# Designed miniproteins, single chains, continued (4): the designs that were tried, part 55

Each design is a single chain, and the fold is of that chain. pLDDT is the mean over its residues in the fold that is shown.

## One batch from the design tools (miniprotein)

Design m13888
Fold by ESMFold2-Fast:
Structure m13888 (fold): chain A 104 residues (1-104)
Amino acid sequence: EEKYLEEIKKIAEENLKDGQYVIASVLKDGEARYVLVKVENGKAKIIKTEGKLTPEMVDAVREAARIAKETGADIGVAGDWSPETRELQGRVLDELRARRAAAA
């Protein structure tokens, strides 16, 4: 499990710019598993994890990071497309909007 966290951080740091996010979601054994990663000052920060990390989640992070890198999007999303993945993306966007309002 610790090995997967280190790999996820390395993938994010190699592919993302400061301020970009990755949301990776995998449905395994009937349970949704998530990881939300942000890069700050060239370092990956794990914002949220839900469920046990698996190789499939690492692969989803690689896909999401590639999409974010190639498109320049603020948030890269990959893995299983589910209501929970969309909810996580919405929450991240709401948090970013709230931070901007508080700075005004």
Scores: mean pLDDT 75

Design m13889
Fold by ESMFold2-Fast:
Structure m13889 (fold): chain A 61 residues (1-61)
Amino acid sequence: GAIIVVEGEVDEELVKKNGGEIVAVSDGKTYILVPAEKAEELKKALEKAGYKVVAVHEVEP
């Protein structure tokens, strides 16, 4: 899997449609868990929607 870190609040519907799940919101950032194979697609969808992606981390299942 992967964790995508986004600045600010994110549209939960957009995350869910791309197979992601919001796992935490802390210090003005949203943390999204997503399958590794969908991480790039979700990142592009977030960037197209105007969100700032600050980090992408690979994580163990």
Scores: mean pLDDT 83

Design m13890
Fold by ESMFold2-Fast:
Structure m13890 (fold): chain A 74 residues (1-74)
Amino acid sequence: SMEELERLEREFLAAYGRLLHAIATSSDAALIRQELARLEEVAARLKEVADPELQARVDAALSQARTAADSAIA
């Protein structure tokens, strides 16, 4: 539904923000991995209800998030 899509988009943005905050403010690799895992879970659910354009945007954002997390814990 449109309401479910909007809810999952908000959850995705919130999870993305939490990950970026953890990367910026924490040296805790375990916390960064936990926030990335949460983002990936929300992304998977969002992609099940998203159109192809939104799926592509989610994949691009998730790719950037993974790169940032990997750089922070490397």
Scores: mean pLDDT 87

Design m13891
Fold by ESMFold2-Fast:
Structure m13891 (fold): chain A 97 residues (1-97)
Amino acid sequence: MMLVGGVAAPDEKSGVEGVKYAIEQGVDAIGVASPDKKAGEAAVKVAESQGIPALLLEGEATEENAIAAAEALMGKGEVIRVERVGDAIVVIMRVKT
């Protein structure tokens, strides 16, 4: 069963910390949402450096946007964890078969 992380972050530090947390949870892919393109790109690069597929969406740092970023990779899933990492919101999602 595939695990996908969604990370919504307002800044680079929070985005990087949120992505690192998702990687530690054992996710297979990460969707990132950020209103700051540079912050989002930095977070995506952290995932890519670990060989984890990632995508970036533009959006405010909200749980809804973290879920939307994860669902962009996997379609609709089940949220199994929500955590605040600094100013980032991190959701861990599971594909519902």
Scores: mean pLDDT 86

Design m13892
Fold by ESMFold2-Fast:
Structure m13892 (fold): chain A 67 residues (1-67)
Amino acid sequence: GEKKLEEGKELLEKARELGISGYELALKEGILSEEQLELAREIGRELREIGDELEEALKAGKKLPAK
């Protein structure tokens, strides 16, 4: 139960860190609007739902893209 969710959150945190890097660049260029920021937050919430999928992918040897 809880441990599986925690492992999934850790994977999602790594994915979000990569996304945040893109956010910083997009904000610097003025590309992202407030609506786009809210959309990305919603996507982040949805990614938590697929934490198990990311965990299974790691077990299968699938790698997340590097920073």
Scores: mean pLDDT 58

Design m13893
Fold by ESMFold2-Fast:
Structure m13893 (fold): chain A 86 residues (1-86)
Amino acid sequence: ATTVTSIKLEYDEKTGSTTLTSSFAGVQPEDIAVFTLYTDREISTTLQLPGAATVTVTYKSPTKAKKAEFSLVNAQGVRASASILA
């Protein structure tokens, strides 16, 4: 089965960088990792990357993320998902 094994969200105030790291078990070649970042103002950013056992994204914004969600998806739908509060 495909599962999320870890999720981590970090913010650096001096650089304005949010780093999201997610790890998955049971990743398949056609899987895509989808990340959504929520800020004080709105749902502002959704990023898509090739699925892998560990996926890291760094987003630069003057606004700190309050919440991040991620999903591993393919043509059949959502295979695994998790969320984290900052």
Scores: mean pLDDT 73

Design m13894
Fold by ESMFold2-Fast:
Structure m13894 (fold): chain A 68 residues (1-68)
Amino acid sequence: MSIDELLEEAKKNPGLVFRVLNSGITMHLYGIDPNETYVIGDKQDVLDALKKNNIPFKQIDPNTFQIL
């Protein structure tokens, strides 16, 4: 999903776990679970968008985050 789609999902689904995938990389999505939530974009842009919209989140690993 896009950053804008993540912002809408975060409002509807507290506790949502998502992984950030860099949009500048050719998407060879081998090893990606099709049922997992992926946000396409720059990680810093994703985090800045969440903070700017006052959406609380926590980091699980370097690329995986959870909405609180």
Scores: mean pLDDT 73

Design m13895
Fold by ESMFold2-Fast:
Structure m13895 (fold): chain A 109 residues (1-109)
Amino acid sequence: SLRERLERGEELFKKYVDDVDSIEEFVALPREEFEEKLKEMFSKIKDQEERLDLLYALLYAQAKHENDSPSGEFMAQFLYHQALLESKKRPLTIDDILELLYSVRMIAS
């Protein structure tokens, strides 16, 4: 379920990020620091399913930060499903992940 993926993604975040207290604080970081920490975190995660779980947790947190409403939740789910479909064709790169996360910011303005 998406809830189980969210929970797994949040646990992966806690495992790989020790200098930020929460995923919600992480998505609120200045762009440069956000990108640097994101690249470091995903460089440590080799399993595609774990990468997708973490991506969903980040998309959810970013959407809630930008637009704390049902539309924000649907946006996170929609972008996650697009990522899931693409991942079946090829492994997702860090640039793919950054593009998806910034899509939340551009849509939620």
Scores: mean pLDDT 80

Design m13896
Fold by ESMFold2-Fast:
Structure m13896 (fold): chain A 87 residues (1-87)
Amino acid sequence: MVPSREELEAIRKQSDAAQLAAFRALADALVAAYRAGEPEEVIRAMERALLDLHVWALDTSDDEALHAEMTALLTEVGRERRAADAA
């Protein structure tokens, strides 16, 4: 499922588990968008939302495990982006 920007803001305020779920869902959607060749505007909006959610988690959560999991997901997103750019 692809969360809306408003849903991401709500989830960020609720819990670390909800933040991770939203981050994972958005990361999966972004990877799908790279593979589908979605318009640059759509991809950039999703990348900004993902970055905003990560920065918010770093600023508002002391959960090292949450930060580590988000970093792992960002590494996968970056790998998929490079693969799409190289195709």
Scores: mean pLDDT 77

Design m13897
Fold by ESMFold2-Fast:
Structure m13897 (fold): chain A 60 residues (1-60)
Amino acid sequence: MVHVLVTDKPIPGERSPSLPGVLRSMGVPIEVERLSAEEALERAKELRAQGHEVLLVTGK
């Protein structure tokens, strides 16, 4: 499963990919969470440690 973490502000070092939209349109299971930048980084570490794919994006 792919996890998409949406932050209210850009995270330094992360680029906004168009990939989450493509994956969703292909029917790939995606979980979306809205978090602060700090909470998103910690959540991404936990999910990646569990073997999940994580995409960090800035919400507008």
Scores: mean pLDDT 66

Design m13898
Fold by ESMFold2-Fast:
Structure m13898 (fold): chain A 76 residues (1-76)
Amino acid sequence: MEIKVELVAESEADRAAYEAKLAEIQKLIEENGLKLVEESEVEKKEEGDKVVLSQTTVFEAEGLTLTVTETFTLPK
């Protein structure tokens, strides 16, 4: 079974929703005994006066793979 989750925060207004989703993902990881197996380097992309950061993390247990892609936009 494979679960793919994307977390996106494009502004400060998205931060609370982003953090709430991240907390639910952490709970899913703990409840299913998932283990960190892969973590990408943080990719940085400059767009105008902003920096977009992205990272993909993979967690696995027997029969379950969880892929989390996080995208966060920061002012320069």
Scores: mean pLDDT 77

Design m13899
Fold by ESMFold2-Fast:
Structure m13899 (fold): chain A 100 residues (1-100)
Amino acid sequence: DAEKLAKLEEIRENAETLKDALRALGEVLGLKEEMEKIIKDFEEKTDISRASAMFTLTSMLTKLSPALRQAVVDTLKKVSTPEEREVIDRAMGLADEILS
């Protein structure tokens, strides 16, 4: 996990867009399909697609260690719009509830 955390720090420093961050995170975490689905869902800009992005993020976050979950959320929020940030915050909240 220390090596993954170091790579996530590099992504957080270098990513300029949410799409770039999601793709890079997918490579590091072995979650490319899930990240591409989230990208597509955010691009569709519907209530249903935003809910889909939220649940996909929630499922993904529950598979990660606490440190990796926080690093992923921090990375995505840095490069997100306010609307995207709300989806990310809700996904983290749901992941925390599931893991309680």
Scores: mean pLDDT 84

Design m13900
Fold by ESMFold2-Fast:
Structure m13900 (fold): chain A 91 residues (1-91)
Amino acid sequence: SEVDELVEEAEKLVRQAHEALAAGDYTKARILLEQAVSTLREIARVLKQQGKEDAAEEIQKLADSAYEAIGTDPERALELVEKAVELAKKT
C-alpha cells in the first residue's frame, strides 16, 4: 500500500539518522530527520484520506514534536520519529 511504501522510506531515513548521530554528523542527522518528518506528515495525510483520523492525528502530533526538537535535541527528535513510524506500522 502507499502507507507501507512511505513507512519503508521512513524506516530507511531512521536507520540513516542513527548512523549519522553515531558518527557525530549532526548536520546530516538533522537533514535526515527533517526528511523523516516530511514522510510522516505524508503518512498522516494518506491515513486521514483512508478514514484513519485518530492515527493520522497522533502521527501528525509526533511529527510536529520531532520537528521542534531537531535543532536542540536530535536524539529526542529521532525517538519521536521512531514512535510515529511504529504507530504507522500498526495501521
Scores: mean pLDDT 90

Design m13901
Fold by ESMFold2-Fast:
Structure m13901 (fold): chain A 71 residues (1-71)
Amino acid sequence: SKEAEIEELKRQGREEVGRLASELQAAGLEAHRLSSDPSRYQEALQRAQELGQRLDDAYAETKARIAAAEA
């Protein structure tokens, strides 16, 4: 059914978003820990920015897939 398909898409989206959110939180904490080392701080900050973009992309993709399944 459409409902089962939508629920599976929501589950997959929650798993991916949750994983990326946890990685982003860890990267942010690492950047804070490395704040006294400018080179390592920049690398950790870049990693956090990349994870933030991936999180936004995963959220948008999940919404698009749900909308397509509802159509």
Scores: mean pLDDT 80

Design m13902
Fold by ESMFold2-Fast:
Structure m13902 (fold): chain A 72 residues (1-72)
Amino acid sequence: SMLSDEELVEKALALSKEQPALMPYAVQELLDAGREDVAVRVLEALPEEQRQAVLAKLPADHRARLEARLAA
């Protein structure tokens, strides 16, 4: 990745406030890039209602993996 983990989290959180509808795509891009740890950190920082809305839009396998990590 061209950005650090901290920079990726900050950019994703800024996106969540400006364009929340793009958050499922942003999380998917992080997963596709092998940045699952960053995706979990972003989801943990989101308000509960937004976190659930994002998870509901993800493919079932990605959703299950992220939900398991959020529960740990």
Scores: mean pLDDT 83

Design m13903
Fold by ESMFold2-Fast:
Structure m13903 (fold): chain A 70 residues (1-70)
Amino acid sequence: MDEKIRELLEKVENNEMSAEELAELQALLAERVRAAAPDGASVEQHAAAGGVVAAEVSKATNHEGAPAKL
């Protein structure tokens, strides 16, 4: 199960993912979240690892953003 998730994530990284593989990845992630956190954890919370990286990049924009000249 984990190996298949890794494989599908690698396809996402390489932009080779089909719609069918995306659907399977979502199903596997949902099942994994249910197994790892039967306490009612949300799929979004566990699948948001990439979102954390995006938030970090957003913070970095503060350094390189254009000065406020208005």
Scores: mean pLDDT 59

Design m13904
Fold by ESMFold2-Fast:
Structure m13904 (fold): chain A 63 residues (1-63)
Amino acid sequence: SAIADAVRAAADADGYVTAGQASAVVNAHWDQVSDEAVRNAGALLKANGGRASADEAIAALTS
């Protein structure tokens, strides 16, 4: 999916994305991300100190 590809492209060398990178993906694909998915991704990133694995971020943003 476009969201999964964008998150993987934004991920660092360790396979993690920051809150800023996740927000950039949401802003670029706003029509493909639900309000629930944004809330889930925000909660995940907040719980993990503003950083999450690409796989976890993809799961949240596609929920």
Scores: mean pLDDT 82

Design m13905
Fold by ESMFold2-Fast:
Order: sequence, then structure tokens, then C-alpha cells
Structure m13905 (fold): chain A 56 residues (1-56)
Amino acid sequence: SDVNLRVALHDLELSREELEALLAKPEEEQIAFFQDTFGLSRERARRAIANLRALL
């Protein structure tokens, strides 16, 4: 839903365009972004990516 997407974008401090660009990168680069930016483990980064893909 649009509401869930807006909440996710706000929490990540990303625009929609920045999120779409991030999710277009190779999976390892997406995982590295979440690990480096938010301190997530690999498994938590993978789950975050899956959840964000479901919102687009």
C-alpha cells in the first residue's frame, strides 16, 4: 500500500527513486548498503530487501 511505502521511505530517509535505484543493484550491493548504513546482519538485510520489494 502507498501508506506502507511512505513509512518505509521516511524510515530509510530515501526517495522512491533512490529506493528503486537501490533495489535495481546486485543483491550483494543491496545487502552491503543495509549493513553499512543501518548495521543490519546479512539475514536482517535480506528480509528488509524482501519487505521493501513487496511494497513496490
Scores: mean pLDDT 80

Design m13906
Fold by ESMFold2-Fast:
Structure m13906 (fold): chain A 89 residues (1-89)
Amino acid sequence: SEVDRLLEQAVAAAVAGDLESAERHLQGALLKATEGLDDIESLRAAVEVLGRLEAALEASGSTHPAAQAFLERVRAARKEAEEELKKLE
């Protein structure tokens, strides 16, 4: 799927030290995953996408500062999406 390709590109960019490209690919994946969904469905899709990216970044084992910074941002974004989802349920 397009979302899967964008997440793979985000991990590859972060591991290569390209945080800007990693964040761009993540934004593309979130946009594609949430396209046409309502607020609750969009937040659930975002939590799933961010969780998948977090797991892939952890599995990469990268010690690069850009990869670590991206992992922390992904974790923060997932937590924010989970908190917003709880407010709507």
Scores: mean pLDDT 86

Design m13907
Fold by ESMFold2-Fast:
Structure m13907 (fold): chain A 108 residues (1-108)
Amino acid sequence: SNVKTKQLIDKVMDELGKVGVAFKKLMETKSEKDREEAIKRIDQAIALVNQLKPYISDDIYNQIIDLLNKTRESIEKKNYEEAKKNMDKVGSIIHQIRLEIELEIEKE
């Protein structure tokens, strides 16, 4: 149902918020510990996005997973500007999906 899809998206948005917090701390400290934490949070976000697969299009799913993997790779390479750009794109896609689902719930 659209309500269940919205609940899953809200969980994904919460996890992406945790990625953002971990990344901000990594930018401040530049420590190996905070880099490992940021990568761990991205892996957790990927696991939650996998739960969305039955509720979103294959194209959107593949875009989100590709961008999360690129963010992970950029953090591993210490290319933090690229990591931020990819994270911002993921956030925009998830926000758009949430808006579309809210509109569909209002029509029911």
Scores: mean pLDDT 85

Design m13908
Fold by ESMFold2-Fast:
Structure m13908 (fold): chain A 68 residues (1-68)
Amino acid sequence: SEAIEKLKEILEELMREGKITKSQADAILEAVKNNDEVVLRVALAEARRAGVSDETLEEIKELYEKAK
């Protein structure tokens, strides 16, 4: 899925910038792949606390909708 590939690129960039851990990135990716909105909401709230921008969080939510 192009949406999953784009999500992986965003998560790699966030890890490279030191904004999220690999464990946090894996949790977001797993939630999107499993269509698990509740787990995604929790993972994105943690990412927001870690310093991920609202713009990037919205892009991840849009990719979640496209991955369905």
Scores: mean pLDDT 86

Design m13909
Fold by ESMFold2-Fast:
Structure m13909 (fold): chain A 71 residues (1-71)
Amino acid sequence: SSEEKLKEFEETLKKVVELTRSRRASLDATERALQDTLDYFIEREKFSPEETKEAQKIRDKLLKEYKEELE
């Protein structure tokens, strides 16, 4: 289901954020890692346009939270 795909995507992105944080990756490298993960899920799971839009919102939310934590 779309809900299960998006949940797996969100959990994977959270792990990527934790990994980049632990490695002290730059913000640019973290943004790239999140984009690459999104692109991978779109291709691998064959996300619909609606699922892609929701996945982009999840990415943007996590990136915003990460940026706020750096201040």
Scores: mean pLDDT 84

Design m13910
Fold by ESMFold2-Fast:
Structure m13910 (fold): chain A 61 residues (1-61)
Amino acid sequence: APSYGELVAEFVRLFEEYLSDPSADVERLIAVARELARAARARGDEQTAAFVEGVIDGLEA
């Protein structure tokens, strides 16, 4: 499994790609965001969890 820092880096990379090109791999962005939100909540990082959950909600709308 990726480290927390690797999940953060991958999420940021995919999110920035999506903001530049909405045809980017949204399914991968959602999958990484879900893993990051779970990891953030497990470590008590409520701000990161809330932010990535908001991104998931926006992408699934």
Scores: mean pLDDT 80

Design m13911
Fold by ESMFold2-Fast:
Structure m13911 (fold): chain A 94 residues (1-94)
Amino acid sequence: SREQEEALREAERRIEEGRRIAETGTFEEAERFAEEMREEGRRDPRRRGLWEGVAAVTLGEALRKYGTKAEVIAGGDILRVGGRVQAELEVRRL
């Protein structure tokens, strides 16, 4: 439970950080942050799915903001929601 609580707090901090980058920064900065989250997952295979979920939220928010076509914006929504669900489910596996 303590490991789950710590993982959840860290994931929530990183999700908010990614949203802020997507909202106030450039698309390239959001992509870079998403790659950093995936890299964290590569270094910690037990939490790989959690970090992939966080990366997906960031990328989804960026696609929503910078998308020029309805299909891209819709894909961003799916990725954002799916990433959040993935992160929460992966925390429960710890």
Scores: mean pLDDT 84

Design m13912
Fold by ESMFold2-Fast:
Structure m13912 (fold): chain A 94 residues (1-94)
Amino acid sequence: VTQLVATAHGAAGERVTVELSYTTSDPNTTALGAAKAMAVDASGKEVPLNDEVQLVRQQSPLSASVTTFTFTATFDFPADQEGNATLVLIVRKA
């Protein structure tokens, strides 16, 4: 099992898109995505944000055995709050 992690900071009022991709020549590879974003208030308290997530499996145009998994999550941060968005892509069997 291989785990990829990406974290991005969102400024107040910012739309943040985070992307993870994994390319494999093993046709038996599977992937699972998880995303979380938290806005932080003035006291440091975390408030969870709604997410828009997409996991795409695409075969290479040059070889049917080559596959790319792309996991994308988009978060809209409140106008007066900032925070972090974290994506995890879990890949099983290369």
Scores: mean pLDDT 75

Design m13913
Fold by ESMFold2-Fast:
Structure m13913 (fold): chain A 88 residues (1-88)
Amino acid sequence: DEAIREAAERAAREITEAMEKAAKEGKDLHVTPESAQAALRKTLADKLTELLGGVPPSEAQIAEAEKIALEIRKKRAEEKAKELLEKL
């Protein structure tokens, strides 16, 4: 489903940008894995609802989008780790 992939990409990007901005401003977000997943899931549900024309997404659709978003975030973290290794 195109909407699921689009929602996952947007959610992963927004959360990553928000966390990076907070870190740059010296704000400690105290982000736990659980709180990060909760924020991602809320963003995914909102984006999916918009992309589905206001229809709330099913649990299966949210779960699939979450898998895609987590994979995107994992790949981004790997790229950032490589960049940090080059800088160090």
Scores: mean pLDDT 71

Design m13914
Fold by ESMFold2-Fast:
Structure m13914 (fold): chain A 87 residues (1-87)
Amino acid sequence: SSSQQRQQRFQQVTDMNGSFNDFISTGNRQIRNSSDINTAQQIRSDTQDFGDSVTRQNGSIGPDGQSSMGTNIDAGNQVFDRSIRQR
């Protein structure tokens, strides 16, 4: 599913010693390179959905990590919203 694909993308960034900044940077690059505003908005929506998923699931990230990631996803969405407006 698209949800699983989104989760795998974030996990890959994390596994490669990526930071949340790398995840946001990649998303911004995809938004800026998109020729379709709907695609850019979908990336933003997917980021929020992924954040919501992480806060509910018991994954490899502990409760504090899940909580922190949720907060960072919200901050990341603000960066994405700015990138979308610059299109």
Scores: mean pLDDT 54

Design m13915
Fold by ESMFold2-Fast:
Structure m13915 (fold): chain A 61 residues (1-61)
Amino acid sequence: SAQGEALRQAVADYARSRGAATYPSAALNAAAEAIALHPKSEAATRGLRALSEDDLAALAP
């Protein structure tokens, strides 16, 4: 959950700074889109939960 909250902020900050951001995986792209649309929604939370450890590492090097 704490890791998910940090990731949500990282994705939201990245998406905000870039406008429309694309990530290296479909799961990351889906999570970024859900967060950009409704960052506090269940869809955003579900998107974050679908991310693999590799996806998390790719977003937060």
Scores: mean pLDDT 64

Design m13916
Fold by ESMFold2-Fast:
Structure m13916 (fold): chain A 91 residues (1-91)
Amino acid sequence: DDEAIELAKKGEEAYKKGDYKSAVDYYEKAIKLSTDNDLIAEMAVNLAKAALKVGDYGLAIGSYLLAAFVSTDKKLSAEAFDKFLELQNSY
């Protein structure tokens, strides 16, 4: 997962700079290369946040749902599912 972790860091740097479109691309690539469910869940939450910034509500909804189902962290899973429900009720 070294390549997935490097892509995740690039996504975080892009997000911090306000380059949300590049952040989406990096997080999607990180998820595709990862075999770690908790890393996938963390990147899916970050992808959802970046997707909201670019107005891609469908990607944001799907990404929070992915995070909720793959996470082994019950707190992250519950918080991601709450965000999924919030967005589904709004969009």
Scores: mean pLDDT 86

Design m13917
Fold by ESMFold2-Fast:
Structure m13917 (fold): chain A 80 residues (1-80)
Amino acid sequence: SDAEEARELIKKAEEAAEKGDFETALEHLEKAVEAARNDPEMAKEVAEKAEEIAKKALEAGDYESAGKFDAIAEEARQLA
């Protein structure tokens, strides 16, 4: 299901972010937003995870990636 796909993508994004691989985390969250497009509750979960990873990127000094995660969070919030 799209919800199962979105959850797996959120998990992969979290794992990539834990390794400092924010580029891979961004790719997974972009796909998660698409998978959550018709599921407001899942879109909310994507937004919350994007906000969490944005904070990690900011803490790591990756301001460009942090801004991209904030944009993903805003897009997902509009679907929720």
Scores: mean pLDDT 87

Design m13918
Fold by ESMFold2-Fast:
Structure m13918 (fold): chain A 67 residues (1-67)
Amino acid sequence: SRNAELAALSAALKLLQGRELTKEDVEKIADFYGVTKEELVEAVRELQRKGVISEETAKAIIEKLEE
């Protein structure tokens, strides 16, 4: 889903800007794009597989979603 990819990119951009990414931030991003947490996790993993984001960035986002 394009919305899930946009949500994943939004979360990644916050981390790349050196800003703290909280669980609440990730939940708000998922809600804004109308995607489930599962869809967001899968989109983050796909961006990592494509080399768009680092493994470290992907793990940081997924950790906040899974808590």
Scores: mean pLDDT 83

Design m13919
Fold by ESMFold2-Fast:
Structure m13919 (fold): chain A 90 residues (1-90)
Amino acid sequence: YPLGKAPSEETRQELVDLLRKTDASAEAGDVEGVRENVDAIVRLAKEKQLDEETIALIIIHLSIIAHYSKDPEVAAVVREGIARLSEIAA
């Protein structure tokens, strides 16, 4: 089993909120909003030492956002966040 711990209820709710904000900013074409929320997700994953399964679920959600984004800058920021999360999970 990979190193890490399952998120607390508080951390899980914060992650869900950040993912929803990321999706909303991406749909609006708000590149800076996407960057802010993705950076917060990556920071939270590092600080809370999230398990590989939780990080994998976050990566799946971010991948969907990047795939359906019509703004290449938004897609690039989200993919950068995915790369950073993948390094934490490794």
Scores: mean pLDDT 83

Design m13920
Fold by ESMFold2-Fast:
Structure m13920 (fold): chain A 70 residues (1-70)
Amino acid sequence: SDELLERIEEIYRYLAENKDVKEAFEKLKELYREYFKEKGNEDVPINLVEIPEENALKIAENMVKAVEES
């Protein structure tokens, strides 16, 4: 959804400005949980939010794909 994308973009901006990768990832995980909690859907592809490379953009793209495909 557009609202989810806007919130992901805010996290990207936070990461760019603060360089706090851990905090950015925590914000992304919380956003993902809030989205699925709101929909009442427990079919969450959790593995798509855990990326070996610490790249918030790639993680967020995978989160968007997960919510669009669920």
Scores: mean pLDDT 56

Design m13921
Fold by ESMFold2-Fast:
Structure m13921 (fold): chain A 85 residues (1-85)
Amino acid sequence: MEAELRAALAEAVAHADDPAKVEAAMARAGEAVRRLAAEIGEEAALRLAGQLAAEAAIEAARRLFEGEEREEAVAAAEARLAAAR
């Protein structure tokens, strides 16, 4: 299940400039988290999903933005990653 979650988040990062593809990838990520919760428990699954989503957000920010906007987007994503740990 973790592999499905990682694949969905990687797809969202690869298509970060396409909101429709990001939305579809996030729906798949939600399904993967639900199945992962059945394997490792809901709390552990949400914690892992939060970490992976924050890492994906940092990568997406680095791809989508330049200069000052990149710094702001990366800082916001890093704050989310810190909160998920």
Scores: mean pLDDT 74

Design m13922
Fold by ESMFold2-Fast:
Structure m13922 (fold): chain A 75 residues (1-75)
Amino acid sequence: SSDEQEAEEVMRETGRRIREAIAAGASKEELIAIYEEGIARLEELRDRTTDPAVAAHIDTYIRLLRAEIARLRAE
């Protein structure tokens, strides 16, 4: 679906921005902000999708990004 493709694009863009930020010497706080922006986009998409399977897939992506934030905060 279009929503599923948009969710995958958010994940690809978030990953790319994180890699570029790390290469540029970004702070932990800057990396967390990039992940939080990705989560916000995914939450908006989850809330507007009418497909429960797509919503569940988006929730998995949100969980993965939240785990990365938790890992960074534990450092």
Scores: mean pLDDT 90

Design m13923
Fold by ESMFold2-Fast:
Structure m13923 (fold): chain A 84 residues (1-84)
Amino acid sequence: SEDVERLNRAGEALNALIEGNLEQAKTFSAEDLKEAVDLAYAFAPGNRELLRRIYKALSGEEPPEDWTPEELRERVLKIIEEKA
């Protein structure tokens, strides 16, 4: 089904982002990358570490320590949207 295919792509994209594999991450659409970020946030909503790794992979910089998981999610989604 379309939902299963979407979830599969989101999972693969999330793995690329967590591993910091930018070459693999570049093969995914902006939509797949946004789904991956939402999956990460849903899986660990209070876990800042996962979103920090994704932010660093996409931006090349460590996020400010005072950014919440919610703020990290919003900033990561903005980076993906601006590069789309």
Scores: mean pLDDT 78

